Designed miniproteins, single chains, continued (3). Designs and how they scored, part 69

Each design is a single chain, and the fold is of that chain. pLDDT is the mean over its residues in the fold that is shown.

## One batch from the design tools (miniprotein)

Design m10383
Fold by ESMFold2-Fast:
Structure m10383 (fold): chain A 60 residues (1-60)
Amino acid sequence: MEEEGIFEKTIEMLVKTADEFLKASPAVSKEQIVDLMARHAREAGLSQEVIDKIRAAMLA
């Protein structure tokens, strides 16, 4: 598969978006934001590998 460039760029964008969510909603835990992002990724039809990467990037 030749989606490595898109994959990396997508993760960076999602991490940035999640960071903005954390800043806008400080009452929401980091874990809740990660779960929400994972749900959106699944709804968008992203692979489980991408979802796992999003979670890892957010929690690391």
Scores: mean pLDDT 69

Design m10384
Fold by ESMFold2-Fast:
Order: C-alpha cells, then sequence, then structure tokens
Structure m10384 (fold): chain A 90 residues (1-90)
C-alpha cells in the first residue's frame, strides 16, 4: 500500500541520516579532542545515547503513523533536526 511504502522509505531515510549524524559527530569529537578540548569518551557516549533515543522515537512514530501525511510530518521534523546538526558539525 502507499502507506506501507511511505513508512519503508521514511525509515530508510531516518536510518541514513542517523548514520550521517553519528559519523559527523564522532569526527568532530575526535577533531576537538586532538585540538586539546577537555572532553571525555563519557561525553561522546552520552551524546550517542541521546542521538540513538531520538532516532528510535522517529522510527516508532513512523511505524505508528495512520496516514502518509503523518509519515511525511515525522520524517520532515527528523530531517530538519538532522540537517541542523550536520550544518553545525561542518
Amino acid sequence: SALEQAKAEAIAQVEKLHQEVLNAFKKRFDQLKAQGADITDADLQQAIERLNGLHQQAVNAIQNAKSVAEVQEVLKTYQDGADRVLAELS
């Protein structure tokens, strides 16, 4: 169905953006640490756990959506958030 297809495509996009955000964050963390920033592996782990939580919330919301419009709204909210984070890490 159109709804099932929209959910599958939205979840795939969320997964892709999640990996891009994680990779960009880890790279930026390593750069800051190499420059002598007072940051710890515990700080990185806490941030990763936060990002994983937001990803899981988005996937759950998409899976529970009742319409294509709801799927698109959840995806757009997640995409806008991920794009903001990626821009700030660039």
Scores: mean pLDDT 84

Design m10385
Fold by ESMFold2-Fast:
Structure m10385 (fold): chain A 93 residues (1-93)
Amino acid sequence: MEKVRKAFELIGEAANKVIEAARKHDPALAEEVRQALNEVSRAYRFGSVEEFLETAKKAHERLVKVAEQIDPQLAEEVKKLTDEGIKYLEEAV
């Protein structure tokens, strides 16, 4: 479904923004975000929509928490992208 794909694209964009910012501050934070993105990718490709929604909610929490440590403005951008993605998934279940 198009909504599930849009959710993946939005969450991926948020994760990539955090990874790029984290690489300049703390490589360990970048690795944490890469792990969250890998979990999201697996749920998108192999999980149910419900499993992907649950994984996306966990990724949202992890990405926002990491972004807050780097830049509050980045955290707001990440929150908007992941909230929009989660909304698409909630409409798809």
Scores: mean pLDDT 84

Design m10386
Fold by ESMFold2-Fast:
Structure m10386 (fold): chain A 86 residues (1-86)
Amino acid sequence: SESLREERRRVVREVADNLRLIGLREELYLADKNNDQATVQAAAADLRKLLGVDNLSVDQLLKIVKEAIEKKLDVKEFVEMVKKAA
């Protein structure tokens, strides 16, 4: 049915968004560790766009990403940290 098809599309979008968040977190963390400023700026911009937060600086976002990775926080906990800082 169409309702089951819409439900499936919603779940697939949520999974895809979570995977993108995980990838961007890792990319930003590794870029900072390697002192790759161009990748830090690009990954931070993509992460801000995906999370809908334009008011966080790159430094604030990096601090949150580092804490989330070091504490092994899941995507939900990471998103909650970002929203509290925004």
Scores: mean pLDDT 83

Design m10387
Fold by ESMFold2-Fast:
Structure m10387 (fold): chain A 91 residues (1-91)
Amino acid sequence: KKELAEKVRKLLNDMRGENSRKGARELFEAVESGKVEELIEALREEGDEKGARALETLKDAVLSTYELGAAAGRSLPEGKELAEKMRRKLE
């Protein structure tokens, strides 16, 4: 159970960098397959209510974000645009 929670944390960390789209997609697939719900339950049983709450919020955010996220301009899309702009300047 703790291994699953650590795997989720690693996925979130990957989403912050060059793997941002890959991490987001894998999280979405986990949400659609119901794996995230099992992770939430595991965290609850370990007494990590804060982590369980965070995963539940991420699940809702992932489902809603794919429809609105591109327009909202979150950290992930903003990071991509900024990185591309900086790359051009370094040339």
Scores: mean pLDDT 60

Design m10388
Fold by ESMFold2-Fast:
Structure m10388 (fold): chain A 62 residues (1-62)
Amino acid sequence: MSPLEKANNQGTLGQIYFDEGRYAEAAAYYEKAIAIMEANPEKVSQKSIDNARANLAKAKAK
């Protein structure tokens, strides 16, 4: 699986856990997605990273 596919899968899992009210697990998956995106900046838009960071902040605020 490519790094981008891994980041997308981690982000999707984060959203699923967030929708279930499992904010700690959601935050962990968003952090994993962000780490992969930051390791591959040439393949990822800044908007995608910013969106992931915003989702992480929302999960941590709960």
Scores: mean pLDDT 80

Design m10389
Fold by ESMFold2-Fast:
Structure m10389 (fold): chain A 95 residues (1-95)
Amino acid sequence: SMLEKVKKVLELAIEFERELVERGADFRTLMNAGAIVLSAAMLYKMAEKGLSEEDVKRGLELILEQARKDLETAPESVREILERFIKGLEEILKE
């Protein structure tokens, strides 16, 4: 269940980065998205290796916090993509 949530977050993060690349997002926005993908991938690998559900949950919360911070400085041209990503993260975390 928790591993499945991290997998969904990783898949969502990869799609998020792809959409930003296709939109021609600025370097800062792409760097921020890449950091989120890396964090999600690392969390998934750690969860597979038996990281506690509490630590996995904290890792997912940190990814959401970072996405919200990135939205505050995002250019108008990519804001909708970040807002959809954040909404998708919130939906996955509700379970």
Scores: mean pLDDT 90

Design m10390
Fold by ESMFold2-Fast:
Structure m10390 (fold): chain A 115 residues (1-115)
Amino acid sequence: VEKKATLGANDVLELEVTIEAEGGSRVKVTVEVKAKVKGGKASVHVTLELNGKVQDEASIELEDGEEGTLTVSGEIDVEAGKKVVAKVTVVVIAADNTKVEVTVKVSKIEVEKVE
């Protein structure tokens, strides 16, 4: 699963993925966020939530013309009859006229049965 957008000052990009897993399973989600800045400086902030609980956060500051990659990951045990909802939120803090090309990719989903 991949989502691309061009973000400016105070823009937010969200990606939600629902993972169905059997109860008694551990689900691990790894997300890669790539950002490329044009027209000025930007700070890119990424939050990963599993079932509404913050699992990981990462941030990077990029100068004009720079590219960066952030990786966030989380693990959750799945209760019987429950789904895992992975939510990735990307927030860009930048000056006016600055553009950030963001690619959010769920790079890995691992489901392991735990007994």
Scores: mean pLDDT 79

Design m10391
Fold by ESMFold2-Fast:
Structure m10391 (fold): chain A 109 residues (1-109)
Amino acid sequence: MEVTPEGTYVTEDGTTYSGKTEIDANKLKITLTVEYDGPKTGEEIAKETLDRIIKAIQEASSVKVKEYKVEPSKQIEGDITVGKAKATFYSPLDGIEIEIEVVGIAKKK
Protein backbone atom coordinates (compact mmCIF):
# COMPACT_ATOMS: atom_id res chain seq x y z
CA MET A 1 0.00 0.00 0.00
CA GLU A 2 1.46 3.37 -1.06
CA VAL A 3 0.76 6.43 1.12
CA THR A 4 2.29 9.83 0.32
CA PRO A 5 1.65 12.48 3.02
CA GLU A 6 3.18 15.92 2.35
CA GLY A 7 4.14 18.75 4.72
CA THR A 8 5.93 22.10 4.58
CA TYR A 9 7.51 23.99 7.50
CA VAL A 10 9.30 27.36 7.58
CA THR A 11 11.67 28.35 10.39
CA GLU A 12 12.37 31.88 11.78
CA ASP A 13 15.56 32.19 9.66
CA GLY A 14 13.58 31.52 6.46
CA THR A 15 14.70 27.89 6.02
CA THR A 16 11.91 25.83 4.41
CA TYR A 17 11.45 22.11 5.17
CA SER A 18 9.25 20.01 2.84
CA GLY A 19 8.61 16.33 3.61
CA LYS A 20 7.30 13.32 1.69
CA THR A 21 6.76 9.80 3.08
CA GLU A 22 6.34 6.62 1.00
CA ILE A 23 5.40 3.26 2.56
CA ASP A 24 5.88 0.07 0.48
CA ALA A 25 5.65 -3.42 2.06
CA ASN A 26 8.72 -3.67 4.38
CA LYS A 27 10.25 -0.29 3.41
CA LEU A 28 9.50 3.21 4.72
CA LYS A 29 11.07 6.01 2.63
CA ILE A 30 11.15 9.61 3.88
CA THR A 31 12.35 12.38 1.57
CA LEU A 32 12.96 15.80 3.13
CA THR A 33 13.77 18.90 1.04
CA VAL A 34 15.51 21.77 2.86
CA GLU A 35 15.70 25.21 1.21
CA TYR A 36 18.30 27.47 2.85
CA ASP A 37 19.41 31.07 2.27
CA GLY A 38 22.95 31.69 3.55
CA PRO A 39 26.67 30.92 3.25
CA LYS A 40 26.38 27.11 3.67
CA THR A 41 26.33 24.70 0.70
CA GLY A 42 23.51 22.26 -0.13
CA GLU A 43 25.80 19.40 0.96
CA GLU A 44 26.40 21.02 4.38
CA ILE A 45 22.68 21.68 4.94
CA ALA A 46 21.68 18.15 3.83
CA LYS A 47 24.30 16.57 6.13
CA GLU A 48 23.48 18.76 9.15
CA THR A 49 19.72 18.14 8.76
CA LEU A 50 20.18 14.36 8.38
CA ASP A 51 22.55 14.26 11.41
CA ARG A 52 19.85 15.99 13.52
CA ILE A 53 17.20 13.51 12.33
CA ILE A 54 19.49 10.53 13.11
CA LYS A 55 20.10 11.91 16.62
CA ALA A 56 16.35 12.36 17.22
CA ILE A 57 15.58 8.80 16.01
CA GLN A 58 18.37 7.30 18.16
CA GLU A 59 17.11 9.20 21.24
CA ALA A 60 13.55 7.90 20.61
CA SER A 61 14.42 4.31 19.62
CA SER A 62 17.13 1.62 19.64
CA VAL A 63 17.31 1.59 15.81
CA LYS A 64 20.85 1.50 14.38
CA VAL A 65 22.17 3.23 11.26
CA LYS A 66 22.83 0.65 8.52
CA GLU A 67 24.13 3.01 5.83
CA TYR A 68 25.13 6.69 5.70
CA LYS A 69 26.02 8.56 2.51
CA VAL A 70 26.57 12.22 1.59
CA GLU A 71 26.58 13.31 -2.08
CA PRO A 72 28.89 16.22 -3.07
CA SER A 73 27.26 19.60 -3.79
CA LYS A 74 26.47 20.57 -7.38
CA GLN A 75 26.15 24.22 -8.42
CA ILE A 76 22.97 24.51 -10.49
CA GLU A 77 22.72 28.22 -11.40
CA GLY A 78 24.24 31.41 -9.97
CA ASP A 79 24.46 31.10 -6.19
CA ILE A 80 22.48 27.83 -5.88
CA THR A 81 24.07 24.57 -4.69
CA VAL A 82 22.27 21.24 -4.25
CA GLY A 83 23.47 18.35 -2.09
CA LYS A 84 22.03 15.08 -0.79
CA ALA A 85 22.48 13.02 2.37
CA LYS A 86 20.94 9.57 2.91
CA ALA A 87 20.71 7.17 5.83
CA THR A 88 19.16 3.71 6.05
CA PHE A 89 17.98 2.17 9.33
CA TYR A 90 17.00 -1.42 10.00
CA SER A 91 14.51 -2.62 12.61
CA PRO A 92 15.48 -6.26 13.39
CA LEU A 93 12.23 -6.90 15.30
CA ASP A 94 9.87 -5.83 12.49
CA GLY A 95 12.02 -6.54 9.42
CA ILE A 96 11.27 -2.97 8.27
CA GLU A 97 13.90 -0.89 6.48
CA ILE A 98 13.69 2.89 6.98
CA GLU A 99 15.36 5.15 4.39
CA ILE A 100 15.75 8.90 4.95
CA GLU A 101 17.00 11.15 2.14
CA VAL A 102 17.64 14.86 2.70
CA VAL A 103 17.97 17.16 -0.32
CA GLY A 104 19.65 20.46 0.60
CA ILE A 105 19.10 23.44 -1.69
CA ALA A 106 21.25 26.41 -0.65
CA LYS A 107 21.04 29.92 -2.13
CA LYS A 108 23.69 32.50 -1.21
CA LYS A 109 22.23 35.89 -0.16
Scores: mean pLDDT 70

Design m10392
Fold by ESMFold2-Fast:
Formats: sequence, structure tokens, C-alpha cells
Structure m10392 (fold): chain A 80 residues (1-80)
Amino acid sequence: SELEKLKKEAEELAKETKEKIKENKDNKEKVIEILYEFSEKMLELGEEAREKLNEEEYEEFKKYIEKLAEEVMKYRDELL
């Protein structure tokens, strides 16, 4: 389904972002750049979801990406 594809893309983006944060944990400016790119990519996925998904699936996807974003931010905070 489109919902499962978008969820998988969001999960992979979150995973890649965490790996980049870990690799750059001693470079605060680079971590900010990584988080900015992550935010932009998540926004793009949200807009794609709004166009492709029905209302119920879109609400589920929004909750899912919000949870992934919280996990990324928590990961950053625990490494710094």
C-alpha cells in the first residue's frame, strides 16, 4: 500500500539521520545541517502522503512520522 511505502521511506530516513548524527556528534554545525535536511525530507513525505492517502491513512502517517521525529531528537540528545 502507499501508506506502507511512505512509512518505510520515513523509517529509512530516520535511520540514516541517526547514523549521520552519530558520525558527526562532535560537529554541532553539521548536526544542525543534518537535522534541517531531515526536517525538509519529512515535510516532503508529509505533502506526498496528503496527496496519495485518504484522511484516515494520512492521520496514521502523521502520528508515525511524529513518533520517528521524536526518536531522532531523543537519539541526538542522548549522544550529545
Scores: mean pLDDT 86

Design m10393
Fold by ESMFold2-Fast:
Structure m10393 (fold): chain A 97 residues (1-97)
Amino acid sequence: MTLEELLKKAEELIEKAREAIAAGRAAEAIAAAEKVVELAKEIYEKYKKAEEALEMLRRALELLREALNLAEGDLLAPAIAAILRVIGDIIEIERDL
């Protein structure tokens, strides 16, 4: 997959996460945001585009925080865990710069 294709898929997933948040669908929002994190890591690992990857991770973190506000019961722990993982990923990429 090309860098352009990865960036386009990330934007599509960010939009899906925003739509899920607007609809009150926390599980769908978390899943979409986690896929954005995976794409950001792939962009960094394959293309060494740290700035683009960090921007995507920060956007995913914002979406996960919004999803956490909608999350209830069994979704609370997964949402918190995803947020902590994204923070760790941001720190690791920034350290490698």
Scores: mean pLDDT 85

Design m10394
Fold by ESMFold2-Fast:
Structure m10394 (fold): chain A 99 residues (1-99)
Amino acid sequence: MSLDDPAFQREITEALNLMSEAVTELAVENARKLGVDEKLLEEYRKAVAEYNQAYEERLAATLAGDKEAEKKAQERLKEAKKKRDELEEKIKKQVEEAK
């Protein structure tokens, strides 16, 4: 894989969106202290885990040369990222409303 490979660039972008369990829990704890709803925080934790799982599945499919599995994992990855972004906006709104 070369640095100019579009697949490599995509993998870097996907990896930059990974969140460790420690980073996720720190974000959740800080949001909880700011009055964010526990149900929303639990949905956010699940969305982060779904993204991380989809990333691993996509990486495994790419390395195996399974283009059908790679395509399915890429779609799941996009859906998981969209869900995370929507939940982050809801968390931000609740933080602003708690002022």
Scores: mean pLDDT 78

Design m10395
Fold by ESMFold2-Fast:
Structure m10395 (fold): chain A 86 residues (1-86)
Amino acid sequence: DAVAAVRAAIAEFEASGEAEEAATRVLSALLGISLAEARRLLTMLRRGEGVPRAVAERALARLEARVGEGEVDPEARERVLAELQA
């Protein structure tokens, strides 16, 4: 659900830019990262740049920790991974 909202916001990001704040907030909450880090990831995705491997690995580790704590659904983890590996 939250990951679907991020995907929808990212899909609209290039068209309007208005979705940036919504996508940034949802991504920050999902990954347990700061709003500044989430905005940076969205900027990289928007430019068609691959997210640096170290950043993707760190985000994955945070996702796995949160899944282990029951805070993030495993299916949401897979969807976020797909975005980070783009």
Scores: mean pLDDT 56

Design m10396
Fold by ESMFold2-Fast:
Structure m10396 (fold): chain A 87 residues (1-87)
Amino acid sequence: MIAEGRELFEQGRYEEAIELYDQAIKSSTDPVTIADALYNRGQALYKLGRLKESAGDYFQSSVLYSQSGDFEKSKEALNLALEALRE
């Protein structure tokens, strides 16, 4: 789902990518998988101008990456959330 969603994203099919990321979030219990799906959904929401929702997904992704010990991805997601909030 996440890889397929990313392929749709690269094609500019942002709403369809979001549907696949939403399914990944709802069907997973793994924090890293949920963080990856939230991060990618945040990017697609940003492209659609849904900036508040994008920031929310990036913040939640940042928290989950931090809790999983991935501080590099956590920082990246936090920076993207702050960028979305500046608009």
Scores: mean pLDDT 87

Design m10397
Fold by ESMFold2-Fast:
Structure m10397 (fold): chain A 84 residues (1-84)
Amino acid sequence: VEEVVELARKYAEEGKPWKLQGIIDALQKAGYTDEANRLALEYGAQIIKAAVDISLLPPDERKKAREEADKEYKEGYEEAKKLL
């Protein structure tokens, strides 16, 4: 589980909040609730800021940003799942 937590921190440092969210959700689903909650508390503001930034974009750019966010989320989720 340590490798997955380190991966989450790496993506937070790289400014990839949606990959980070995917990892948090994968940890939660695998039963690593304490680790998932700790990461959510530590990086929740970063994830909220990213969501707010998308919400402030013009409609066309917002749609593209949401599609990219969903793609990054799935990538982070699957990477974490492979390491668990």
Scores: mean pLDDT 85

Design m10398
Fold by ESMFold2-Fast:
Structure m10398 (fold): chain A 77 residues (1-77)
Amino acid sequence: GEELIRRAREAIREGKALTAEGRALIAQGNVIQGTGLVLRGMGLGVQAVILARQAYEKGAINEEELREMEEEAAEAG
């Protein structure tokens, strides 16, 4: 269970970093490269939700912890 939680948190962290970098590139006029990074960050956000739900189904996290992780994952997209 702990490994799923760890992977979900890492996916959230990396996804948020990629979307932030991508948005910065778009702001600088690098729309194609920036959009690619945002899409990758969003993909990691989806992966984090899947991992968090698997952790919940295995009893590793409660419903409140699942909701918090899903909210953090949404910040990646």
Scores: mean pLDDT 85

Design m10399
Fold by ESMFold2-Fast:
Structure m10399 (fold): chain A 60 residues (1-60)
Amino acid sequence: DIEKKLEEVADMIQSVNPELKKEDIIKALKEVMETEGISADEILNRYKAMLDDSIKLKAK
């Protein structure tokens, strides 16, 4: 389910960047999928790794 995976990524991004609107994040993710020709699974894996790194930096 593409919508569910994008929702998960949007929640993760919003938790690190609370000023961003979830709907805006989902829209941006859909644009990345169209531009890069990648799946929602690949987006989830990519941003999950990036957010894990960002959380480690913000924990300080």
Scores: mean pLDDT 72

Design m10400
Fold by ESMFold2-Fast:
Structure m10400 (fold): chain A 80 residues (1-80)
Amino acid sequence: SEGREKGREGLSKAGEAGREGKDYEEGVEEAGKGAELGGGDGEKAREGAKAAAEGAKAKDDDKAAEGSAKALNAVSEGAL
């Protein structure tokens, strides 16, 4: 679906930008918009993507994984 694709792309961009020490706001917003488009939770997707990017920047794999999981869940609207 378009929303899920956009959400996943946004999360991926945010994580990559965080890993490179770059601005990740664009990826976070794309994740949120993708979640909204797919009927998911845009706020949770933004929070998760931001946490994933911050975790990647800090080289905190656990924080990055938790943020990614939160964003993916929000984009999928609580997909099992």
Scores: mean pLDDT 81

Design m10401
Fold by ESMFold2-Fast:
Structure m10401 (fold): chain A 59 residues (1-59)
Amino acid sequence: MEEIAKKIAEETGVSLSVAKQMVELYEKNRGTLTAEELAKLTGVSVSVAQKALLIIESM
């Protein structure tokens, strides 16, 4: 779990705190969270949210 957050932070440039929040939101929503919803909840761009979801789903 921490490894996913670190990879998101490294590949997208968001802080580790934001990356951890993104992972937790995805888990809480049982994998049904869209990139648009994730972007809105975390204050990142949709493109960053899309990249984060790809990382989460690939690991």
Scores: mean pLDDT 79

Design m10402
Fold by ESMFold2-Fast:
Structure m10402 (fold): chain A 85 residues (1-85)
Amino acid sequence: MPSVEELYEQALKELDKYLESVKDKMTDEQYKKFKELGVQYLDLMRQALLLRQQGVDPNSPEMQQLRAELAKLQAEIQKLQDEIE
């Protein structure tokens, strides 16, 4: 079974491959923004999984805050993806 770290590293590689495949459809600013948002999203996902493994209550304020930030990043990523695809 892949570890959280292995899943995170694989997701980073997939993000880079995706961005490379659509790079010609983006401005340099859009590419930079997409990469920054994507990395932030994956980092927050990793943090949420690690907290879950440590037994942090899924209804805790910390978990609620992480979910809210993930939702915001996901919406921004989707907006950029829709603009370039």
Scores: mean pLDDT 81

Design m10403
Fold by ESMFold2-Fast:
Structure m10403 (fold): chain A 100 residues (1-100)
Amino acid sequence: GPELAAESARITARADEIRELAGQVHDLAKQARKAGLPDIAKLLDRVGELLERMAQGPATEEELAFAIIALSVAANTARKAGHQELADALRELGARLSEV
């Protein structure tokens, strides 16, 4: 019925958005490595893997909170290191993830 169709569409849309965000996190991890921020790159690799898992099945509030906090920590560290564009991209991703 309409309810089942709406729920299926919502689940698919959420999974697709989380998968897109995972790809963007992996790209920012590559940028962090090039910027000489290996600890941030490692943190972002773990966030990307978590988001890929979350796209495949149910996510907990703790998993979402961890990803958002990790992106915020990475953004603050990148900003303090003088990488403002990387910091802004990480902050934007965290904001998008909080709306999923």
Scores: mean pLDDT 84

Design m10404
Fold by ESMFold2-Fast:
Structure m10404 (fold): chain A 89 residues (1-89)
Amino acid sequence: MPKLSKEEIEEVEREARELAENNDKDVERLAELQKLYHYNVLGVPAELAETFGRALMGDEEAIRRLAERLGASEEEREHALARARELAA
């Protein structure tokens, strides 16, 4: 899979954090950044990136959908959300 450089990953993290911090929660842009980050760092499929972006915004339906689609344990789901919240903070 194409992999981002460490500098590119850091830039994605910075952009995601700035968007979330400024209440400029452009769902499309956040989903794009999460797609790049999670595909390259956490291995999350791109098709789930938009759902992940919504989950970052506290959408409980999106959080449940991620848990179901990824077959993730509760701990794995919580870790993914925590990492995403770190990006947003």
Scores: mean pLDDT 57

Design m10405
Fold by ESMFold2-Fast:
Structure m10405 (fold): chain A 100 residues (1-100)
Amino acid sequence: ELEKLVEEFIEALKKGDGKKAIEITKEILELHGIDVSSLTDDQLNFITTELGKIIRAYYEPETMNASFEEVLKEALENLEKELGGKIKEVLEKVAEILKK
């Protein structure tokens, strides 16, 4: 289930479909028990942007000025500071699926 959502997110990024990327981010968060109605559009855009950086660093490392592990670390630190540990935990699970 989460693997399918990650694949759909990658396709949305390849097509430049930001609206679809946000909708998939909502589905990933809801799958992990997060109430997306409690999040603002700015918070959802922030989470989607950080998720996109993690996924791009894995699939297109040549487009990044940092390693996948550096991008992942910075994204998770940013998410924890702004939104707390639960959102961070969800994106850690996405990163583990990418490594499989």
Scores: mean pLDDT 80

Design m10406
Fold by ESMFold2-Fast:
Structure m10406 (fold): chain A 94 residues (1-94)
Amino acid sequence: MLYLLEVDIELKPEASEEEKEELMERLRKIAEETPGVLRVTVKQHPLDPNRILVRVLAESEEAARRAAEKIEKLAREDPIVDGEPRIGVAPVFL
């Protein structure tokens, strides 16, 4: 069964576009380097430029949760992140 990980990251309003782009690339890389991750999408929220959405398609719940842990740690250590990331993991029925 495939699993979808969704992470919603709030950014500080003073964050520059360069800082946002660098964070998005680091989030994509760390997720893609996680064993069992099949696909990663990282984008700014279409209506809120101070929110980043990360979606990960994983081959198992364990792989999705490992990706979540790495993404959460990276986000918590980044100075442009405001508060705690919101994380959801759910099975995907295809």
Scores: mean pLDDT 87

Design m10407
Fold by ESMFold2-Fast:
Structure m10407 (fold): chain A 69 residues (1-69)
Amino acid sequence: MTLEEQLAAAQRLVTEHGMPEEDAELLLKQAVLSRNADEEQIKELERVDKEGGEEEGRELLTELYKKLE
């Protein structure tokens, strides 16, 4: 699957299957980290997750997906 397809699949899990958005975000984070994330990107994800909150975490994940496409 492409990263775009994985993002769409995660959104469908939330909307069609009632998966919590937090769980879908974890799957997206793992996909980014396991495929192309470097050490700096990992540190940014951890920092935003702890300090930035949910909205900032989603924005960062979206930006990383755009760069990895």
Scores: mean pLDDT 60

Design m10408
Fold by ESMFold2-Fast:
Structure m10408 (fold): chain A 90 residues (1-90)
Amino acid sequence: MLEAIRRGDLESVRQGADDSIALGDEFEKQGRYTPAASEYVGASLGYLAMGDAEKAYEYATRAVEYARRGGNESLLSFAEMVLGLASKAK
């Protein structure tokens, strides 16, 4: 079923990335670094899907920093993996 007919909707991906950035910024202002990092990871993956490696790298870098501040080891590992993917895509 997942190899189904559609190539994906890049407008939906872009909207999702923009929404994740807005939510991440809101969580950051509240000092909620773990959910902020989660949102920035989402934004980075969205930009990777759109082929924007530079923006993906920018948000993955923020995600790593905030995951580190939040003390969530699993999210930090995932954010570092996404940062590596964005770096290689540049």
Scores: mean pLDDT 80

Design m10409
Fold by ESMFold2-Fast:
Formats: sequence, C-alpha cells, structure tokens
Structure m10409 (fold): chain A 90 residues (1-90)
Amino acid sequence: KEIEELKKKLKNLEKALEYAKKAKDILENNPNPTDEQIKEVIENIEKANEYLKKAESKIPPYTPSDGARGLLEFIKELEKEIKEVKEKIK
C-alpha cells in the first residue's frame, strides 16, 4: 500500500515537472513574450500546481509573480522531491 502511494506521488510529481518545464521553455525562448504566450505559461503553471496538489507535495504552489528565477528554483525543488520519492520506492 505504501509503495503504491509513493508510485502515485511520483507519477503526479513527474507530470508537475513536465508542465513546469513547458512554462520554462516558453519563457526562455521568448524573452519578450506575447499575451498569448503569457496565458500559455499561466495555464502550464496552473496544471503544474494541480499535479503538485495531487502528489500531496511539501513544495508550495508556484505563482507567476515569483518570476523566471522562481520558476527555475521551483523546477529544482520538483526534481529533488522526485529523486527522494524514487529512492523510497527502490
């Protein structure tokens, strides 16, 4: 049961990371993003936060007001938690 819960957590964390990376890629490729690109970043961040909640993560949800530097740190926190969960599953 515990291993099954950890596997669910891992799957949700990996999805959160995918959406966070999509937001990062839009911002890195578009230093002066259009309104449509900003909307896409926000939508990807909302999806990342949704999967964080499903993962019951200790990481606080990211907000667009944190800026690009905050998004990079958010991605690092996600990668760290994913590594920790993988170690527990073995």
Scores: mean pLDDT 81

Design m10410
Fold by ESMFold2-Fast:
Structure m10410 (fold): chain A 78 residues (1-78)
Amino acid sequence: SEKELLKEALEELLKIEEEFQKESSKITDPEEKQKLEEEYQKKIEDILRETAKSLGLPTDEEGIGEVRRKIAEVYEEL
């Protein structure tokens, strides 16, 4: 179902955020931290794009924005 797919995407995003916090805490160089942030932002975008595709939404910025809104709604219901 759509709700289950959105929950799975949310769980993946939360895992990525946890990994980012853990890895970034090991880095003291600001430039290296910026590169890590860019890498994790790409991972987040890829998950949102794949979720949009699975839901039959556009995979552009608008479709990704809709997925973000739907995930936020699911999170608020929990």
Scores: mean pLDDT 82

Design m10411
Fold by ESMFold2-Fast:
Structure m10411 (fold): chain A 78 residues (1-78)
Amino acid sequence: SSKDEELKKELERIKEGALALHEAGVPERAVAQLTARSLEELGKKYNSEELLEAAREIRESGDLAVALERIEELIKKL
């Protein structure tokens, strides 16, 4: 659907942003926190419990690898 295409593009932008921050030398934990915030905002916008839960898991782990894996899984479902 059109909404799934828009969501996929927004998830891809969040992933690209996280990778760019990591390349720029931003600490992994800070990148994970910013990524979780972006996913939480998307979860509210799209009324998606999956996105809100992914944001919570990323925030609790503070792990960039977990953040990137969760985003990739969400993209693959679309």
Scores: mean pLDDT 86

Design m10412
Fold by ESMFold2-Fast:
Structure m10412 (fold): chain A 85 residues (1-85)
Amino acid sequence: MEEVRRVTRELAEAVAAGDEARAEELGRRLEELLAAIEDEAERIRLEVEAIARGLAAGGVVSEEEAEARAPALAEQLVAAAEAAA
């Protein structure tokens, strides 16, 4: 998120200055950063599911508990990662 904020500010400055080439370059970079954030959120969700399944397979938690709690834990971690980014 910090780099998204930086690029968004620089894009606004380029638009205000009438620098069309710079504005287009920064716009493309912003699209790339937003796509990367979406991919990272999906990765976090998949990792939480894998960990929950591993814990169930190891007998630390039941399979029922892992299936019920994994989605909520994934959303909490995604929210924490977005707040940190």
Scores: mean pLDDT 69

Design m10413
Fold by ESMFold2-Fast:
Structure m10413 (fold): chain A 82 residues (1-82)
Amino acid sequence: MELSEEELEELKKKLEKMRELAEYALEAYEAGEEEEKIIKKLAEKAEKFEGKKEEFTAEIDEETIERLRKLLEKIEEIEKKL
């Protein structure tokens, strides 16, 4: 159950990437950017982190933004534990 140092570092990198994507989406949405533009930039940012894009194919609507806010809070909680 304990993570090795290597596994912990990989997890931290993954959480950092997810946090950056969530923060970007939230900030862009609050700034009033077009949904299409937000989705495109999210896809580009996700690919830059060498992670397969899986969770960022949804429409950027109010419910998606609320889920991103909750995800960001959860990521921060996990980062505090690490």
Scores: mean pLDDT 64

Design m10414
Fold by ESMFold2-Fast:
Structure m10414 (fold): chain A 64 residues (1-64)
Amino acid sequence: MSEEQKKKLEEFLKEEEARLVQEYLANPSLSNEELRARFVERTRAFMESLGLSEEEIEAFLATL
């Protein structure tokens, strides 16, 4: 991915982690599995919006 895409992704990841903490505080019955699924799904959607290929997205998500 480009440096611009990487920077946008890094900012998204920081904001998404903060968002998930707030969601957990609002609904503490959320499981770790559901929080992880939300994080992965939203990250995938964001990476697709950046124009990244499915292969590049899957490779990145595998590192999480």
Scores: mean pLDDT 82

Design m10415
Fold by ESMFold2-Fast:
Structure m10415 (fold): chain A 72 residues (1-72)
Amino acid sequence: EIPVTQAARDALAAISEVPLSDEEIARILRLYDFDRDGVLDADELAWLLAQYDSDGDGRLDAAEIRRMLTPQ
């Protein structure tokens, strides 16, 4: 399993409008941590915002977070 780091919590909290559990953060890291290092780098965060920030406000709402947690 991928460890949830404080850096990952802080990075996702900065862009999320809703509180995220460690389980949700671990799921996001499993799906989107392309480097497998347990953190989201600036490129990964920018990609997530570009894909899921439909409102263009620079933050992810509950519906956008739910889409991130559901792999296609």
Scores: mean pLDDT 70

Design m10416
Fold by ESMFold2-Fast:
Structure m10416 (fold): chain A 65 residues (1-65)
Amino acid sequence: FLDLLEEMAKELGITEEEIQKAYDEIKPNSKTDEEARRRALIHVIAKKLGISVEEVVKMINEKLK
């Protein structure tokens, strides 16, 4: 899942620097937490597109089909 989120972010024009910044904003103890990283990526994508987190989750679910 995480790899798919990172690929989708890059396809949408989100830079590796923006992804890394989102990870850096996670508390240190959660930086390796895959769920925390997924949430961070979803928020970055939502912010970049100007849509809600719920809309990003819908896009991910559609891409998995």
Scores: mean pLDDT 72

